# Ledger of designs, part 16: designed miniproteins, single chains, continued (3)

Each design is a single chain, and the fold is of that chain. pLDDT is the mean over its residues in the fold that is shown.

## One batch from the design tools (miniprotein)

Design m8529
Fold by ESMFold2-Fast:
Structure m8529 (fold): chain A 110 residues (1-110)
Amino acid sequence: MKDGEEGARKALEGGDAEGGEKGGEGAAKAAINGAKESKTSGGASGAVAGAIGAAGGYASRLSGFSDSESSRSAANGAYGAAVGTERGGGKKEDAEGARKAAEGAAKAAA
């Protein structure tokens, strides 16, 4: 959880730099790392990782990238977190929360 929050800050900083793809990459990496940690913490980190992915997408949008590019990157990050959380034996609710975040980001991109 705490490492996921630190990842969010770094992903947001990366998103402010030009490159919605790089901002999304940072968000996705932070989300994946959070999902890996949720294997030991019971899945709560999966929801945090999903939020991190979404935050990274938002930061990329603030840097002048299109909503569709930023949302796609955020959705991919959040989805990775959800899958990692579920496979790691975390709570289904946390994994579902991350998946819902990914779905919301994807819909915003459409």
Scores: mean pLDDT 50

Design m8530
Fold by ESMFold2-Fast:
Structure m8530 (fold): chain A 68 residues (1-68)
Amino acid sequence: ELEEFYSRLFDEAYRKLVEAPTPEQRAAAEGAIRGIIEAYDKGYSFEEMVELAQKGAEEGRARYRAAK
């Protein structure tokens, strides 16, 4: 159940990483994947996992922008 949702969400984020046309979008995808893994490791709910993925993506973009 949770493993199925985790696998689906992870696969989607990974495809976004592979298909990312810009370094900024790639950084966002990497951040999202990190958030998904963290949520799964801590046993968070699916809703919390989606929130961490979104927060991770935004943090990824922010880090890229801070670099220039």
Scores: mean pLDDT 80

Design m8531
Fold by ESMFold2-Fast:
Structure m8531 (fold): chain A 53 residues (1-53)
Amino acid sequence: MEATPDSKMEVEGDVVTIRTPSPVEAAVLTVISGPDARMEETEDGYEVTTRAS
């Protein structure tokens, strides 16, 4: 039985990186963050990189 995973957010300078096991959450975060947002598939799920502006 899988525990309910939570999204992990890291901020480094002006860059925000969000890790999530949910592909839907990763897609939504990428869309709402704008055209500079990047989504990458990782072994732990998905990583969305955005600029905190």
Scores: mean pLDDT 70

Design m8532
Fold by ESMFold2-Fast:
Structure m8532 (fold): chain A 90 residues (1-90)
Amino acid sequence: SPLQQARSQVIMDEASMTLNYLNARILSKEEVTDEKIKYLEKLVKESEKILAEIQAIAEQTGDPEFQKILDQVKDLLAEMKKILDDIKKK
């Protein structure tokens, strides 16, 4: 639905901004706070839920627009998980 597309776009925009911020801090060797780590973990959980909802819609409708959104959310989710793993190891 248009509402689901709008919701996924908001989550993708927030995830992209957060990733850009974290990448900039990592490059400047600044410490990432526990609060920011918990926020990123929350974004991962919300993104996984949105991914499941979009996948169900894409499978039911065959709409290529939802398939495109699905791929974008999968890519952002993978990048967020990688950054979380890297932060937790340091």
Scores: mean pLDDT 68

Design m8533
Fold by ESMFold2-Fast:
Structure m8533 (fold): chain A 90 residues (1-90)
Amino acid sequence: MRPSDDEIDLALLEMQAAVLRANAGRLTPEELREQAWDLVHRLEEAAKRMSPETLKRAADIVKEELQRAGELAGVPDLAEETVKRIEEIV
């Protein structure tokens, strides 16, 4: 059984968000900001083809990981900005 395209997009977004969080303490604030917004843009692109239910799950995962990454890197404002943008997509 192959996963659905939605489940593949969800898994890729979850993986990218987890990698961003894992690297947050090793990135400069500028690098973290760039990578966080890249993740948001990837979610926006996936949103065009995802079911509403899968999109909501993806958005919740990405928001949680971005909040934690922002806390780890000392840039909580970045997490607030990116979470607000994600809420506009869903």
Scores: mean pLDDT 82

Design m8534
Fold by ESMFold2-Fast:
Structure m8534 (fold): chain A 88 residues (1-88)
Amino acid sequence: SLEAQEDALVRSELAATLGVSDAQYAALPPAVRAQLRELVDQLLSAELKRAVAVALSHLPEGVEQAKKYDEEIKKLVQEIQALLQAAA
């Protein structure tokens, strides 16, 4: 299902970027896992938008958008890290 594929992508991203194992993720309360899925979805969306903006960096608008998404990504990573630390 789409939901199962989305969950797999979320787990993969958490492992790759934050070192979270599947077992650690599964041990988290359902509410925390739901919040992490939402934040990772936002992170992946921002990363894609940043990649598009970087490809358009020959335009001033592309440079401005890339900086905007850099800040958004940084905030989302900090929110994910804070949530994981609070749930530990």
Scores: mean pLDDT 82

Design m8535
Fold by ESMFold2-Fast:
Structure m8535 (fold): chain A 71 residues (1-71)
Amino acid sequence: TSSALVEAYFEAAALALALAPAEKRAELDQRMREALNTLLGDPSATPADVYAAVAAIAEELGLLEAARAVR
């Protein structure tokens, strides 16, 4: 359900943002919100897809600690 995806997003995003340096938080937050919007439009999406997307975005931004923590 969309509520389960949103709950997973808030948990994963809060953890990733807490571990991100201040200068990366705005970009990380924007990219994570874009990913959530895409997943909310996909009826096959699961909470696991949200965690995977957050981890992938953190890794792309060089935030390896955040990526590892979310997995």
Scores: mean pLDDT 85

Design m8536
Fold by ESMFold2-Fast:
Structure m8536 (fold): chain A 87 residues (1-87)
Amino acid sequence: SEEHYKKLQETKLKIEELLEKYRKGEISEEEFKEGIIKEVEELAKFLNVPQEEIDKKLEELKKAKSVEEAIKIAEDFMGEVAEELEK
């Protein structure tokens, strides 16, 4: 739906804003990871993703050892969402 696509786009923009803040040294790696976790959780809940899948994805993000790993996990999730919305 249009609202699902708009939420996905909003989430992508917010993640990019967090990444730019991190790259500029405005937020810590921990604050960046917390921001990514929040955005992914909000997107997944908005899309009615099963709670078990949300919990698993959030645990993957929490266990990410680097900013790059956290970004990859979030991008993979958003890519799966985009594929389902586009068919």
Scores: mean pLDDT 82

Design m8537
Fold by ESMFold2-Fast:
Parts: sequence; C-alpha cells; structure tokens
Structure m8537 (fold): chain A 83 residues (1-83)
Amino acid sequence: SAEHKVVITRMLIIAASSEIYVMQRNKKMTKEQMRERALAELERVKAQIEEVKADPEVAPSDVEDLQKLYEEVKKEFEKALAK
C-alpha cells in the first residue's frame, strides 16, 4: 500500500542516519571507506524516494516530508566526512 511504502521509506532514512553515528565512532574506518559507504547509502535512499514519488496514491505532503528527511541525512553525512 502507499501508506506502507511511506513508512518503509521513512524507516530506511532513519537507518541511514544511524549508520552515520556508527561510522563516526568507528576509529578503524578510513575516510575513503566512510565516503564510499555514505554515497552508497544516499543513493539507496534517493532511489527509494523516487519510487515513492512515482506512486500517484502517495500524498504530496508525504513525499515532501521524506525529501526533507533525506536532505537532513545528506547534511549529516557531509558533516561526518568533513570531520
């Protein structure tokens, strides 16, 4: 269902946000490995949001909320990579 698709996508974005904290705490991970993992996670989330956006049964407000969450996670990855 459209509602279930929005919930699953939101959970994926939250999971990506959690990965940022794991990467920041991992002293053995190189900055290069961190960048590659961050880019892969961001691409996965972006693809899922595009799938939700393509569903005409999903409310535009739900798409906007997911896009805002994605931009917040993207900024957090950029901050993690800058440190």
Scores: mean pLDDT 80

Design m8538
Fold by ESMFold2-Fast:
Structure m8538 (fold): chain A 56 residues (1-56)
Amino acid sequence: TSVEMANLLAEAIKKLGYEEGKKLSQYYMELTRTVSDDEALAETQKKIAELLKEKE
């Protein structure tokens, strides 16, 4: 959903920085062209988790 994505993006920007947050927003928008919003949200959450693990 848009609210869930907005919250997820805000946290991503806070933890990963603006540029990575911007890329994640684009990634989500491209996914919504081919999959459901819920599926796109889940895939974006996985991507954020991977990036956070690399930053650890």
Scores: mean pLDDT 77

Design m8539
Fold by ESMFold2-Fast:
Structure m8539 (fold): chain A 98 residues (1-98)
Amino acid sequence: TGAIAQGMIEGVEKGLELLEPKADESSQPLLEEARSYIEAARQALAQGQNGVAAILARKAGDLLMRAINLGVKDPKESFRLIYETSQIVVDAVDKQLK
């Protein structure tokens, strides 16, 4: 089933929403690329390509973490957002698996 891929997509989307008001212009290319991968992941999931969707969602998640590190200049705030975003993704995947 596409449960893992769906959870990853939902978690990364929520992480992008959290980061958007805190990101500076230097992170915008990474955020745009992450959104592109999420769109591709949703299309793959809609076509039943669950494994492809999970890989694309994972790539979007990696880009999101890089965008936080680049776009949030306070190191403590950056690590806090990485932690919060990681928890959101894990929780979203767990909900889809249970």
Scores: mean pLDDT 82

Design m8540
Fold by ESMFold2-Fast:
Structure m8540 (fold): chain A 70 residues (1-70)
Amino acid sequence: SREEQIRRLREAVDELQDLYDESVKEGLSPEEQIKRLDEKFEELSRTLSPQERAVLGTYVTDLKNKVLEL
């Protein structure tokens, strides 16, 4: 269902946000932060539809932009 798709996508977004927050807290380099975000995105994308992956990809891009501006 659409509601189930929205929940699944929200959970994936939350996992990416948590990973970003932990990476910042650990004081990781921008290069290592981006690497972890890319690895997590590919992992999560394996369980998502192409449409869900596209939406998740926008969140990954936003997080990477935050890393590069810091």
Scores: mean pLDDT 84

Design m8541
Fold by ESMFold2-Fast:
Structure m8541 (fold): chain A 70 residues (1-70)
Amino acid sequence: DELKKQLEEAKKLKEDYTKRYEEYQAKEDQLIKEGASLKQIADARGNAAKAQMEADKYETKAKELEEKLE
């Protein structure tokens, strides 16, 4: 059951980071439309990239945990 709990947590974190990624992409688009500075746009883009990396990490962890549970 510890593995099942870790799997649920990994799936939740993947979903949370995927949502964060989408929010930062939407923010980047809005900043571009508003003519924001290159630094503001780059910051939003960087935050989106970090969120995507975390989402991918937890997706991989969830897959590994599912394989252990079979």
Scores: mean pLDDT 85

Design m8542
Fold by ESMFold2-Fast:
Structure m8542 (fold): chain A 116 residues (1-116)
Amino acid sequence: SKEVEKIKEILESIIDSIKDTIENRVPELIEEGRLEAAAELLVKILVVLEYLKELAKKLKFKELEKRIDELIDEVKKLLKEIEERIDDEEKLKEALELGREQGEAIVEEIEKLLKE
């Protein structure tokens, strides 16, 4: 249907934006020593990707589900490497919690967009 095709295009656009962020913005933050900001951004991305994976699975977008799984694995690997470099457990916890809240807010906006 035209609605399913529109949803697929929206998901592909979001995935492309996430991939660009992982390839460019995340390495920039790491190079700048902004490890808490990188952790926050990666958790935000992870929350969005987990939502998009469930949506792609429900809609039978098998190729998108596979692409999302690959990005989730990459994000989890990067997040683990960054977490091991952050000595301040409280700052790490705050960054992870803020990232989750931001990710949940983005998921709500995507859900509103898809209700059209």
Scores: mean pLDDT 89

Design m8543
Fold by ESMFold2-Fast:
Structure m8543 (fold): chain A 116 residues (1-116)
Amino acid sequence: GKGTEEGRRMAEYGALAGNYGEEGMKKSGNSKEAVMMGMSGGMAAVAGGSGYTSAKNGGGEGAEEGGKSAEKSGEKAKEYGKKAGEEGEKGGEKAEEYGKKAEEEGKRARKAVEEE
């Protein structure tokens, strides 16, 4: 029901955070664009974390552990996206590293919610 839909949305937002992190990594030589991509990734991860909380409240115990893993990965994607934005603003020296970490955590959030 609703828990399944919110879990799916969380996986989609986690994947979106990863995509923005990857684009931030590719644009690390353009600090302004890297900041924008990092911030977008962070916002997508925040939305994913909210979706997890709703899914946990509507789901059974078997979904709880997967949801917790997805929440943790979503929060890490948010943190790395934020750091990519901050480093991009300073000239992009670490935007590539943090963008890549946001992508990896976003992919983990997606995988934790998907049963396949």
Scores: mean pLDDT 59

Design m8544
Fold by ESMFold2-Fast:
Structure m8544 (fold): chain A 63 residues (1-63)
Amino acid sequence: MRAEYEALARAAGFDPQTARDLAEGAVRHGLSMEEVRRMIDVARTQSPVGREAARAIAAELAA
């Protein structure tokens, strides 16, 4: 599961550390692959700069 979330985030253009943080958060909160993909899609639409979008998602999952 975690590796799949990390691969999804990496494919979306997130950096390796942020991708790992996102994957750990998704597993910790029991999110599905579909939910994580939806969050990434929304963030990319509202913040085209992938780094900022990735950090926002990671921070939300870490909370």
Scores: mean pLDDT 69

Design m8545
Fold by ESMFold2-Fast:
Structure m8545 (fold): chain A 70 residues (1-70)
Amino acid sequence: SAIEKRLEELAKKYGVDLKVARDIYTFYREVEGLDDDEALKETEKALAVAARTAPIGREAAREIAEELRR
């Protein structure tokens, strides 16, 4: 699939797991209701931010989420 190939390329470019790229793309498609091209653009923006803030940003976000569950 052309979409799967582009998601694989984005995941490789930003050094993230393909599953993460697919989950973000699916969020923009299914939750935000964007078309394929817009969902891919927003996915790339999100992956670029994640690449700049990982790993510290992801660990901090998980710790905050855990505290809010208590």
Scores: mean pLDDT 73

Design m8546
Fold by ESMFold2-Fast:
Structure m8546 (fold): chain A 78 residues (1-78)
Amino acid sequence: MIYTVKAESEDPEAVVKEIEKALGVKLADARKANPVEAPVAYEIEGKKLGILTKDKELAEKIKEILERMGIKVEVSAM
């Protein structure tokens, strides 16, 4: 199962950097890396940010980070 964390921001790249800082890990760019092999990957489409992970606990931590930043978050399982 893959968990997708969806958010919208005026600066989604800055949001990715804040998540990386908070988790102490680098997020893989889904356009350049295989998301299945990466522990966590991100995709940016304009103001929309999607974060993909197989780790439920990591998805929950990312949601908490985004909510703490005042960002509207949706989480889905695929």
Scores: mean pLDDT 76

Design m8547
Fold by ESMFold2-Fast:
Structure m8547 (fold): chain A 105 residues (1-105)
Amino acid sequence: TAREEVERAAEEIREAIDYAANTDLSVEEAIGVALRVMGLAWQAYLVARKSGDREVQEYAARLLEENAEYAEEVLKTKDLSENQRFALEQSAKALRGMARAIREL
């Protein structure tokens, strides 16, 4: 279902954030994490849009916002390398932007 696809995307986003928070990332790996999170957030947007269902759209936006808040909390509380910080900052921005796009549907 659309709800299950959104949940799967959100789970994979959380895994990518946790990986970035706990891995000594190269510059290439940091960019890769940011792109992966953006791609998964875009997938959630497409699923929410195609569903035409306001409850699915609200749920998708909320899951992306919760993951953005999680990344932002990691940025505030954890001692991170420059590359880890870049990956998490870009991920949080992508998630916030995509959640906003969903809420504008």
Scores: mean pLDDT 93

Design m8548
Fold by ESMFold2-Fast:
Structure m8548 (fold): chain A 77 residues (1-77)
Amino acid sequence: MSDQERIDALLSLPRHAAIQLARQALLESTREEVRRIAAEALVRIGGPEARAALEQVLKESTDPASVRAAEEALARL
């Protein structure tokens, strides 16, 4: 499955569920592909709730790669 197909699947969920799953994936995943997909989904959702989810990742993540992905996504909002 392509990154785009995975993003589209996530975006097919209710907005709140999509944001929650993307935030959780950024916090918990050790795979760069999953972090990239989650960050891109949050950028495409946009708005205050997606921004808050990315800010939460910056606050709670101890993984430098997840922090960087969240910072880059926030810069695109």
Scores: mean pLDDT 80

Design m8549
Fold by ESMFold2-Fast:
Structure m8549 (fold): chain A 107 residues (1-107)
Amino acid sequence: MSEEEIERMKENARALLEQLVAELEALGAKVEVLSEEFEVTEDGVVMRARLRVEVDGKVAIVEVTIFATPEAARIVRAVITEAESEETRDAVEALIEQAALAVEAAR
């Protein structure tokens, strides 16, 4: 795999993450990207991103796993790792589900 192919896959993963963030913000959430980690495999790039998601002044931390090839990227998984309350967790989980569906519908 070339350096250019790896960079394209990372760009595809970031573009999908940016779209997910935009969809979450459209649903009323405030989103901050805390970290991005990449793992290069023979089949593609795995991105693990940590997001701080704020809804109605309450915060949850979400870990998003994206898999990217030179042609495409997809959300593999999104999980809430931390939440201020169970109510906050439920609210953020619902927003993530809606945002992920919107991202898939736009593709």
Scores: mean pLDDT 86

Design m8550
Fold by ESMFold2-Fast:
Structure m8550 (fold): chain A 83 residues (1-83)
Amino acid sequence: MEKIERVQKLEEELTKEVQEALKEGNKEVLEIARETLEKVAELAKEVEANYDPSNPKDLEEVVERALEIAEEAKKKVEELKKK
């Protein structure tokens, strides 16, 4: 459950990065953040369609993948924003 909350928090952070990238004109950050948000959303749809609401272990694996993807994207965004 906590991992799902962490993914949601990272999605919020990436959404803020999209807003900031639009203001700064940083196309690379914008592309990475958008692609990552799309991938995470696709995984969420897969979970909703295919997994038991009682949260079996298979759901945990999908959540861990989403978390890893979002964390990697955040690191890449931070690297691109470094002066």
Scores: mean pLDDT 73

Design m8551
Fold by ESMFold2-Fast:
Structure m8551 (fold): chain A 101 residues (1-101)
Amino acid sequence: SLEEREKALRAMVEFGDFADEAIERLKAMGHEETAEEVRRIRGEASDRVLEALEQGKPLDEIIDIFREAGERLTEVLKPVDPELAEEFKARMDELIAEMRA
C-alpha cells in the first residue's frame, strides 16, 4: 500500500542517517576498515529494500531486511566500539517498532 511504501522509505532514510553517523564516528576514531564494512552492509540493505519496494513486497519482508542488516551491523560494531553497537541496536529496534505501528 502507499502507507507501507511511505513507512519503508522513511525507514530507509533514517537507517542511512544512522549508518552515516556510525561511519563518520568510526573514521574519526581510526577504524577505517570497520567503517568500510558498515558502508557495504548499509548499501546492500538499501539495494534490497529498493528491490523489494519495486517488486511490491509486503512491509514485513522489508522489516526483515532492516532487522538482518541491523543485526549484522551490531556484530561488526561490537568488537571496535561496544557503546556504539548498543546505541545502533537501540535505534534499529526503535525504527522497526515504528514501521510495525
Scores: mean pLDDT 87

Design m8552
Fold by ESMFold2-Fast:
Structure m8552 (fold): chain A 86 residues (1-86)
Amino acid sequence: AGLELDEAELAELERLTRELEAELERLRAYMDAHLRDKALEEVRAEAAATDPVAAAILELLELQAAGASAEEILAQLRRLVELARA
């Protein structure tokens, strides 16, 4: 017996991460172009004040590094997508 709910969440996460990889790379390039030579803490502070998309990217990376649940990562990815399209 599989983890039906967790398997569905993981499949959705894989689909979203694959589809967003190119967008995330473009957004990271944008951040690097605008916030180069800044410490991550400074980048986060400046991004939060001026660019919510950049702030959401940093939060996503922090969640992944912390080993957050699939639900938390999916929620942050959805938020990032919404903010990037705003």
Scores: mean pLDDT 63

Design m8553
Fold by ESMFold2-Fast:
Structure m8553 (fold): chain A 68 residues (1-68)
Amino acid sequence: GSHMQEILEKIKEEIEKLLTRAHIEGKSMEEMKKELEKKFGVKLPKLKPSTTARDLMELVLKEIEKKL
């Protein structure tokens, strides 16, 4: 429902903030993955060589949706 979508939008904003900060700090995709796993209490799958920050965000959102 719309309430679930609202929660996911707020989580997306927090993910974007973390990814933006990590990118500015020069962190790798693997480092960003570890920080996201720690912050949101999720376990993400192995990253593909083509994984972007946007793909990483989608993976986190998918794992959080499974917990709801």
Scores: mean pLDDT 81

Design m8554
Fold by ESMFold2-Fast:
Structure m8554 (fold): chain A 115 residues (1-115)
Amino acid sequence: ALDSDDPEARAATVRALLADPTPEARLALARAANSPFPEVRELLAQALGSPDENVRYLLASAMRLSPDPRVREAVAQAAGDPDPGVRAAVRAGTNSPDPEAAALARAAVARVEAA
């Protein structure tokens, strides 16, 4: 379904997975974070604003190394998340083997810690 040629079918699948608390759905969401489809990544970046801290934690962990600028911005905002686990997931990005991703994660953490 996430590999569907129909963008609406892909979006519907992401929404269904976001509503499903099962480990299988959570694993599928983590895999979708690296989707080649920008609309899937955008929906997941928006879900970093979810009221469910477990969803925010999962997506911050899965997306912190994304090369997509919109995803990077959403993950950077999660550095200020009220949940300490979500903040820790973003901070783990500072140890990324990608120097650009690591620099963005460090800058995001520094902005929050300075505030």
Scores: mean pLDDT 71

Design m8555
Fold by ESMFold2-Fast:
Structure m8555 (fold): chain A 76 residues (1-76)
Amino acid sequence: MLSPEEVIERRIAEAVADLRARPDWSVEELRAAMRAYADAIAAEGEALGLSPEQVGVALQRLVAEGAAIIEARRAA
């Protein structure tokens, strides 16, 4: 059985992997996907009983990884 934190960490890893697997997506599509993932992960974290602070800390990794992917696309 996974803890709520482990569930959210797995969701973040899956979202990051999906974003990396989308080389054909524009920066705008990547931003839209990141927003959708962040919203879905935040909602799931709250449903699992995580505090807003715990959810925010977990989402920091998604935001950092997603921003790096978007920045690499903009630099290309």
Scores: mean pLDDT 81

Design m8556
Fold by ESMFold2-Fast:
Structure m8556 (fold): chain A 65 residues (1-65)
Amino acid sequence: SEASERGRRAFEILREDGLSDERADRAAAGAVTLTAEGRPDLAIAVARSYGASEEAARRAVEAAA
């Protein structure tokens, strides 16, 4: 699905930033959901709470949109 593709791209960005598979998967899923809800700033904050840098969190949220 389109959402699965967006989630996979976000996951790859977060993995490249050094997150574990488990943290990257949760952060990517959150990015897809929160972006779809019109809440990209919260999506960035959630990704950062999982350990992403601000740059990686922003790129992952962009990929999730």
Scores: mean pLDDT 86

Design m8557
Fold by ESMFold2-Fast:
Structure m8557 (fold): chain A 74 residues (1-74)
Amino acid sequence: VEALEEEARKLIKEAREAIKNKDAKKLLEVMKRMAKLYRRALAIGSPRAIAIARELNDKMVEGTKWLLEQQKKE
């Protein structure tokens, strides 16, 4: 579970940097890794793992909103 928390924090940081750098391609790669980690956290089902899954979901929603804004701008 500690390894999941560290990986989640790393992915969240990478997502923030991708948004800061306006790198949609990198953000998509990071979000794919976040989705895999989210599934693993749900499979574990412990309270700590569920908390990690919730945080990953929130950050994926933020990333998706940003990507949709980029698409509207072409």
Scores: mean pLDDT 78

Design m8558
Fold by ESMFold2-Fast:
Structure m8558 (fold): chain A 74 residues (1-74)
Amino acid sequence: SDEEIKKIGEETIKKVEELAKKYNLSQEEIDFYVGLLRHETKVAIEEKVSVEEFKKAMETFVEQIEKDFKAKQA
């Protein structure tokens, strides 16, 4: 449902914000990722993506983002 997609999107945003804070990202970088996730959530709803597919995509996104944030510390 649209509500379940929105919930997954919001939970993903919170996880990304926590990771960004952990790795001392700027507010501008945080705003970029939040905007990207809100856009992805909107597109998933409009294109009727399944909850299962969206959840897997968001899990993969969080894993990739953590790697990217960690790399910025090097």
Scores: mean pLDDT 84

Design m8559
Fold by ESMFold2-Fast:
Formats: sequence, C-alpha cells, structure tokens
Structure m8559 (fold): chain A 63 residues (1-63)
Amino acid sequence: GLPSDLEIEATLHLIQAAIAKRNGDLEGAAEHYERAAEVAKQSPDIPPEFAEELRADAEKLRS
C-alpha cells in the first residue's frame, strides 16, 4: 500500500536532519531526529526500535 501520513512526516524530518548535518547545524539536525522519532512512535507500521535509534542519534549530535 501507500506510506501512511506519519511515515511521510517522519521521512521529511529525516531529510531535514540530513540537510542540517551537511550545513553543520548539529542542534537543528538533533531537533529533526527527535521530531522524526516522536512521529515514528505514533505509527503502528514503524518498529519501536526505529524511534529509539533516532533519539540516540539526536543525543550523539548534542554530546
């Protein structure tokens, strides 16, 4: 089937995180990873482990 609206929203945040990282905006990238994780948690089609991974990636960018 088609991706859910939540899957699309999470993907858009991941694209924004990648752009922020390329521009050296580590805080902006971390915020986008955190938002993607929150959206992913709301989707039954996305494994819970994926949201945990995104939060870990955000924390690494801030440390």
Scores: mean pLDDT 81

Design m8560
Fold by ESMFold2-Fast:
Structure m8560 (fold): chain A 95 residues (1-95)
Amino acid sequence: AETKKLIVKHFSNAILASKKKDRVADRRYYANLMTTLFKGGYINDFTEFNELLRKITIKAHTLEPQEVTDNDIDAVNNRAELIDVLARQLKYIDP
């Protein structure tokens, strides 16, 4: 519970601090945010990292743009919705 809250908090802060865009438009944006959290020590288990990416329709072991439709990404209209989706998906990452 503590780790999941920390991940959401730091991911939210990274999104809010972003000067590039409010809506996630491609897999590289997701990957950069997740990598930032991992390198920052906020995510200690690469399995949790991969599960999170998978649950938001990203195949972490491939990171192939063609595997994620623009419609899937465009459904996230703003950073608040992105944070909500991530918080919801974290429920599926068991200890």
Scores: mean pLDDT 44

Design m8561
Fold by ESMFold2-Fast:
Structure m8561 (fold): chain A 100 residues (1-100)
Amino acid sequence: SQMDTFNQLYSNVQSQTSPSVRSQLDQFYTIYQQIYQQQQDNPDDSMLQSQVQSIMDMVRQMDTIIQTHPPDDAQRIINDMVSTMTDSSSQFLDHVQSGR
């Protein structure tokens, strides 16, 4: 499943990031779980499918950054990416949940 793929990629990123990034990664993980659940409940929703895919692509990019950058640079880039994606995904989730 996409959730299983995400969990594997997320675990790889988390194991290679510093404790200072952990709180933002934990928040990101929580938001992704909620978006993924919304997508499972609405399998034909193209916006939810696109958001899940965007998050998956972001986590793959984080893994690539860890492999291709010095540790300090990788941590900074990942922290910025996680912050931006967490904010965007939280706003998306709020919009989906308020669209009653």
Scores: mean pLDDT 77

Design m8562
Fold by ESMFold2-Fast:
Structure m8562 (fold): chain A 74 residues (1-74)
Amino acid sequence: SSFDRRNALLDEFFARLQEVSEEAKRNNWSLEELAERMREAAEELIRERQASPVEREMLDNILAHLERELREAA
């Protein structure tokens, strides 16, 4: 179902962001590098899962919120 598809997409998205965050800590990446790598992970997932425009907007909104939180925590 569309609901199950979106839940699977979100679960995979957060799993990939977790991996990117762990790599960033290990390599002491800047916030700009971390943000770029998170965007790359989102775009890769969007392509692999053939995400709809609505699903892309959802991921973009989540990513924007996370980037803002990271900058505020710096």
Scores: mean pLDDT 83

Design m8563
Fold by ESMFold2-Fast:
Structure m8563 (fold): chain A 56 residues (1-56)
Amino acid sequence: LTELLRRLEEVKEEIDRAREWARENWPPEHVEFVDRTLDRALKELEERVRRALEEL
């Protein structure tokens, strides 16, 4: 689980870098949609991991 959380933080960093790249290369509407979708997915994943820990 510690390793999983570390990898999740790495994914967040990759998303920040991709967000900067996309802002320069994609239409604004697509950038905002992808940003919102990824942010929501990461929050849901983090919450599910925490809930799984509580079930153990």
Scores: mean pLDDT 73

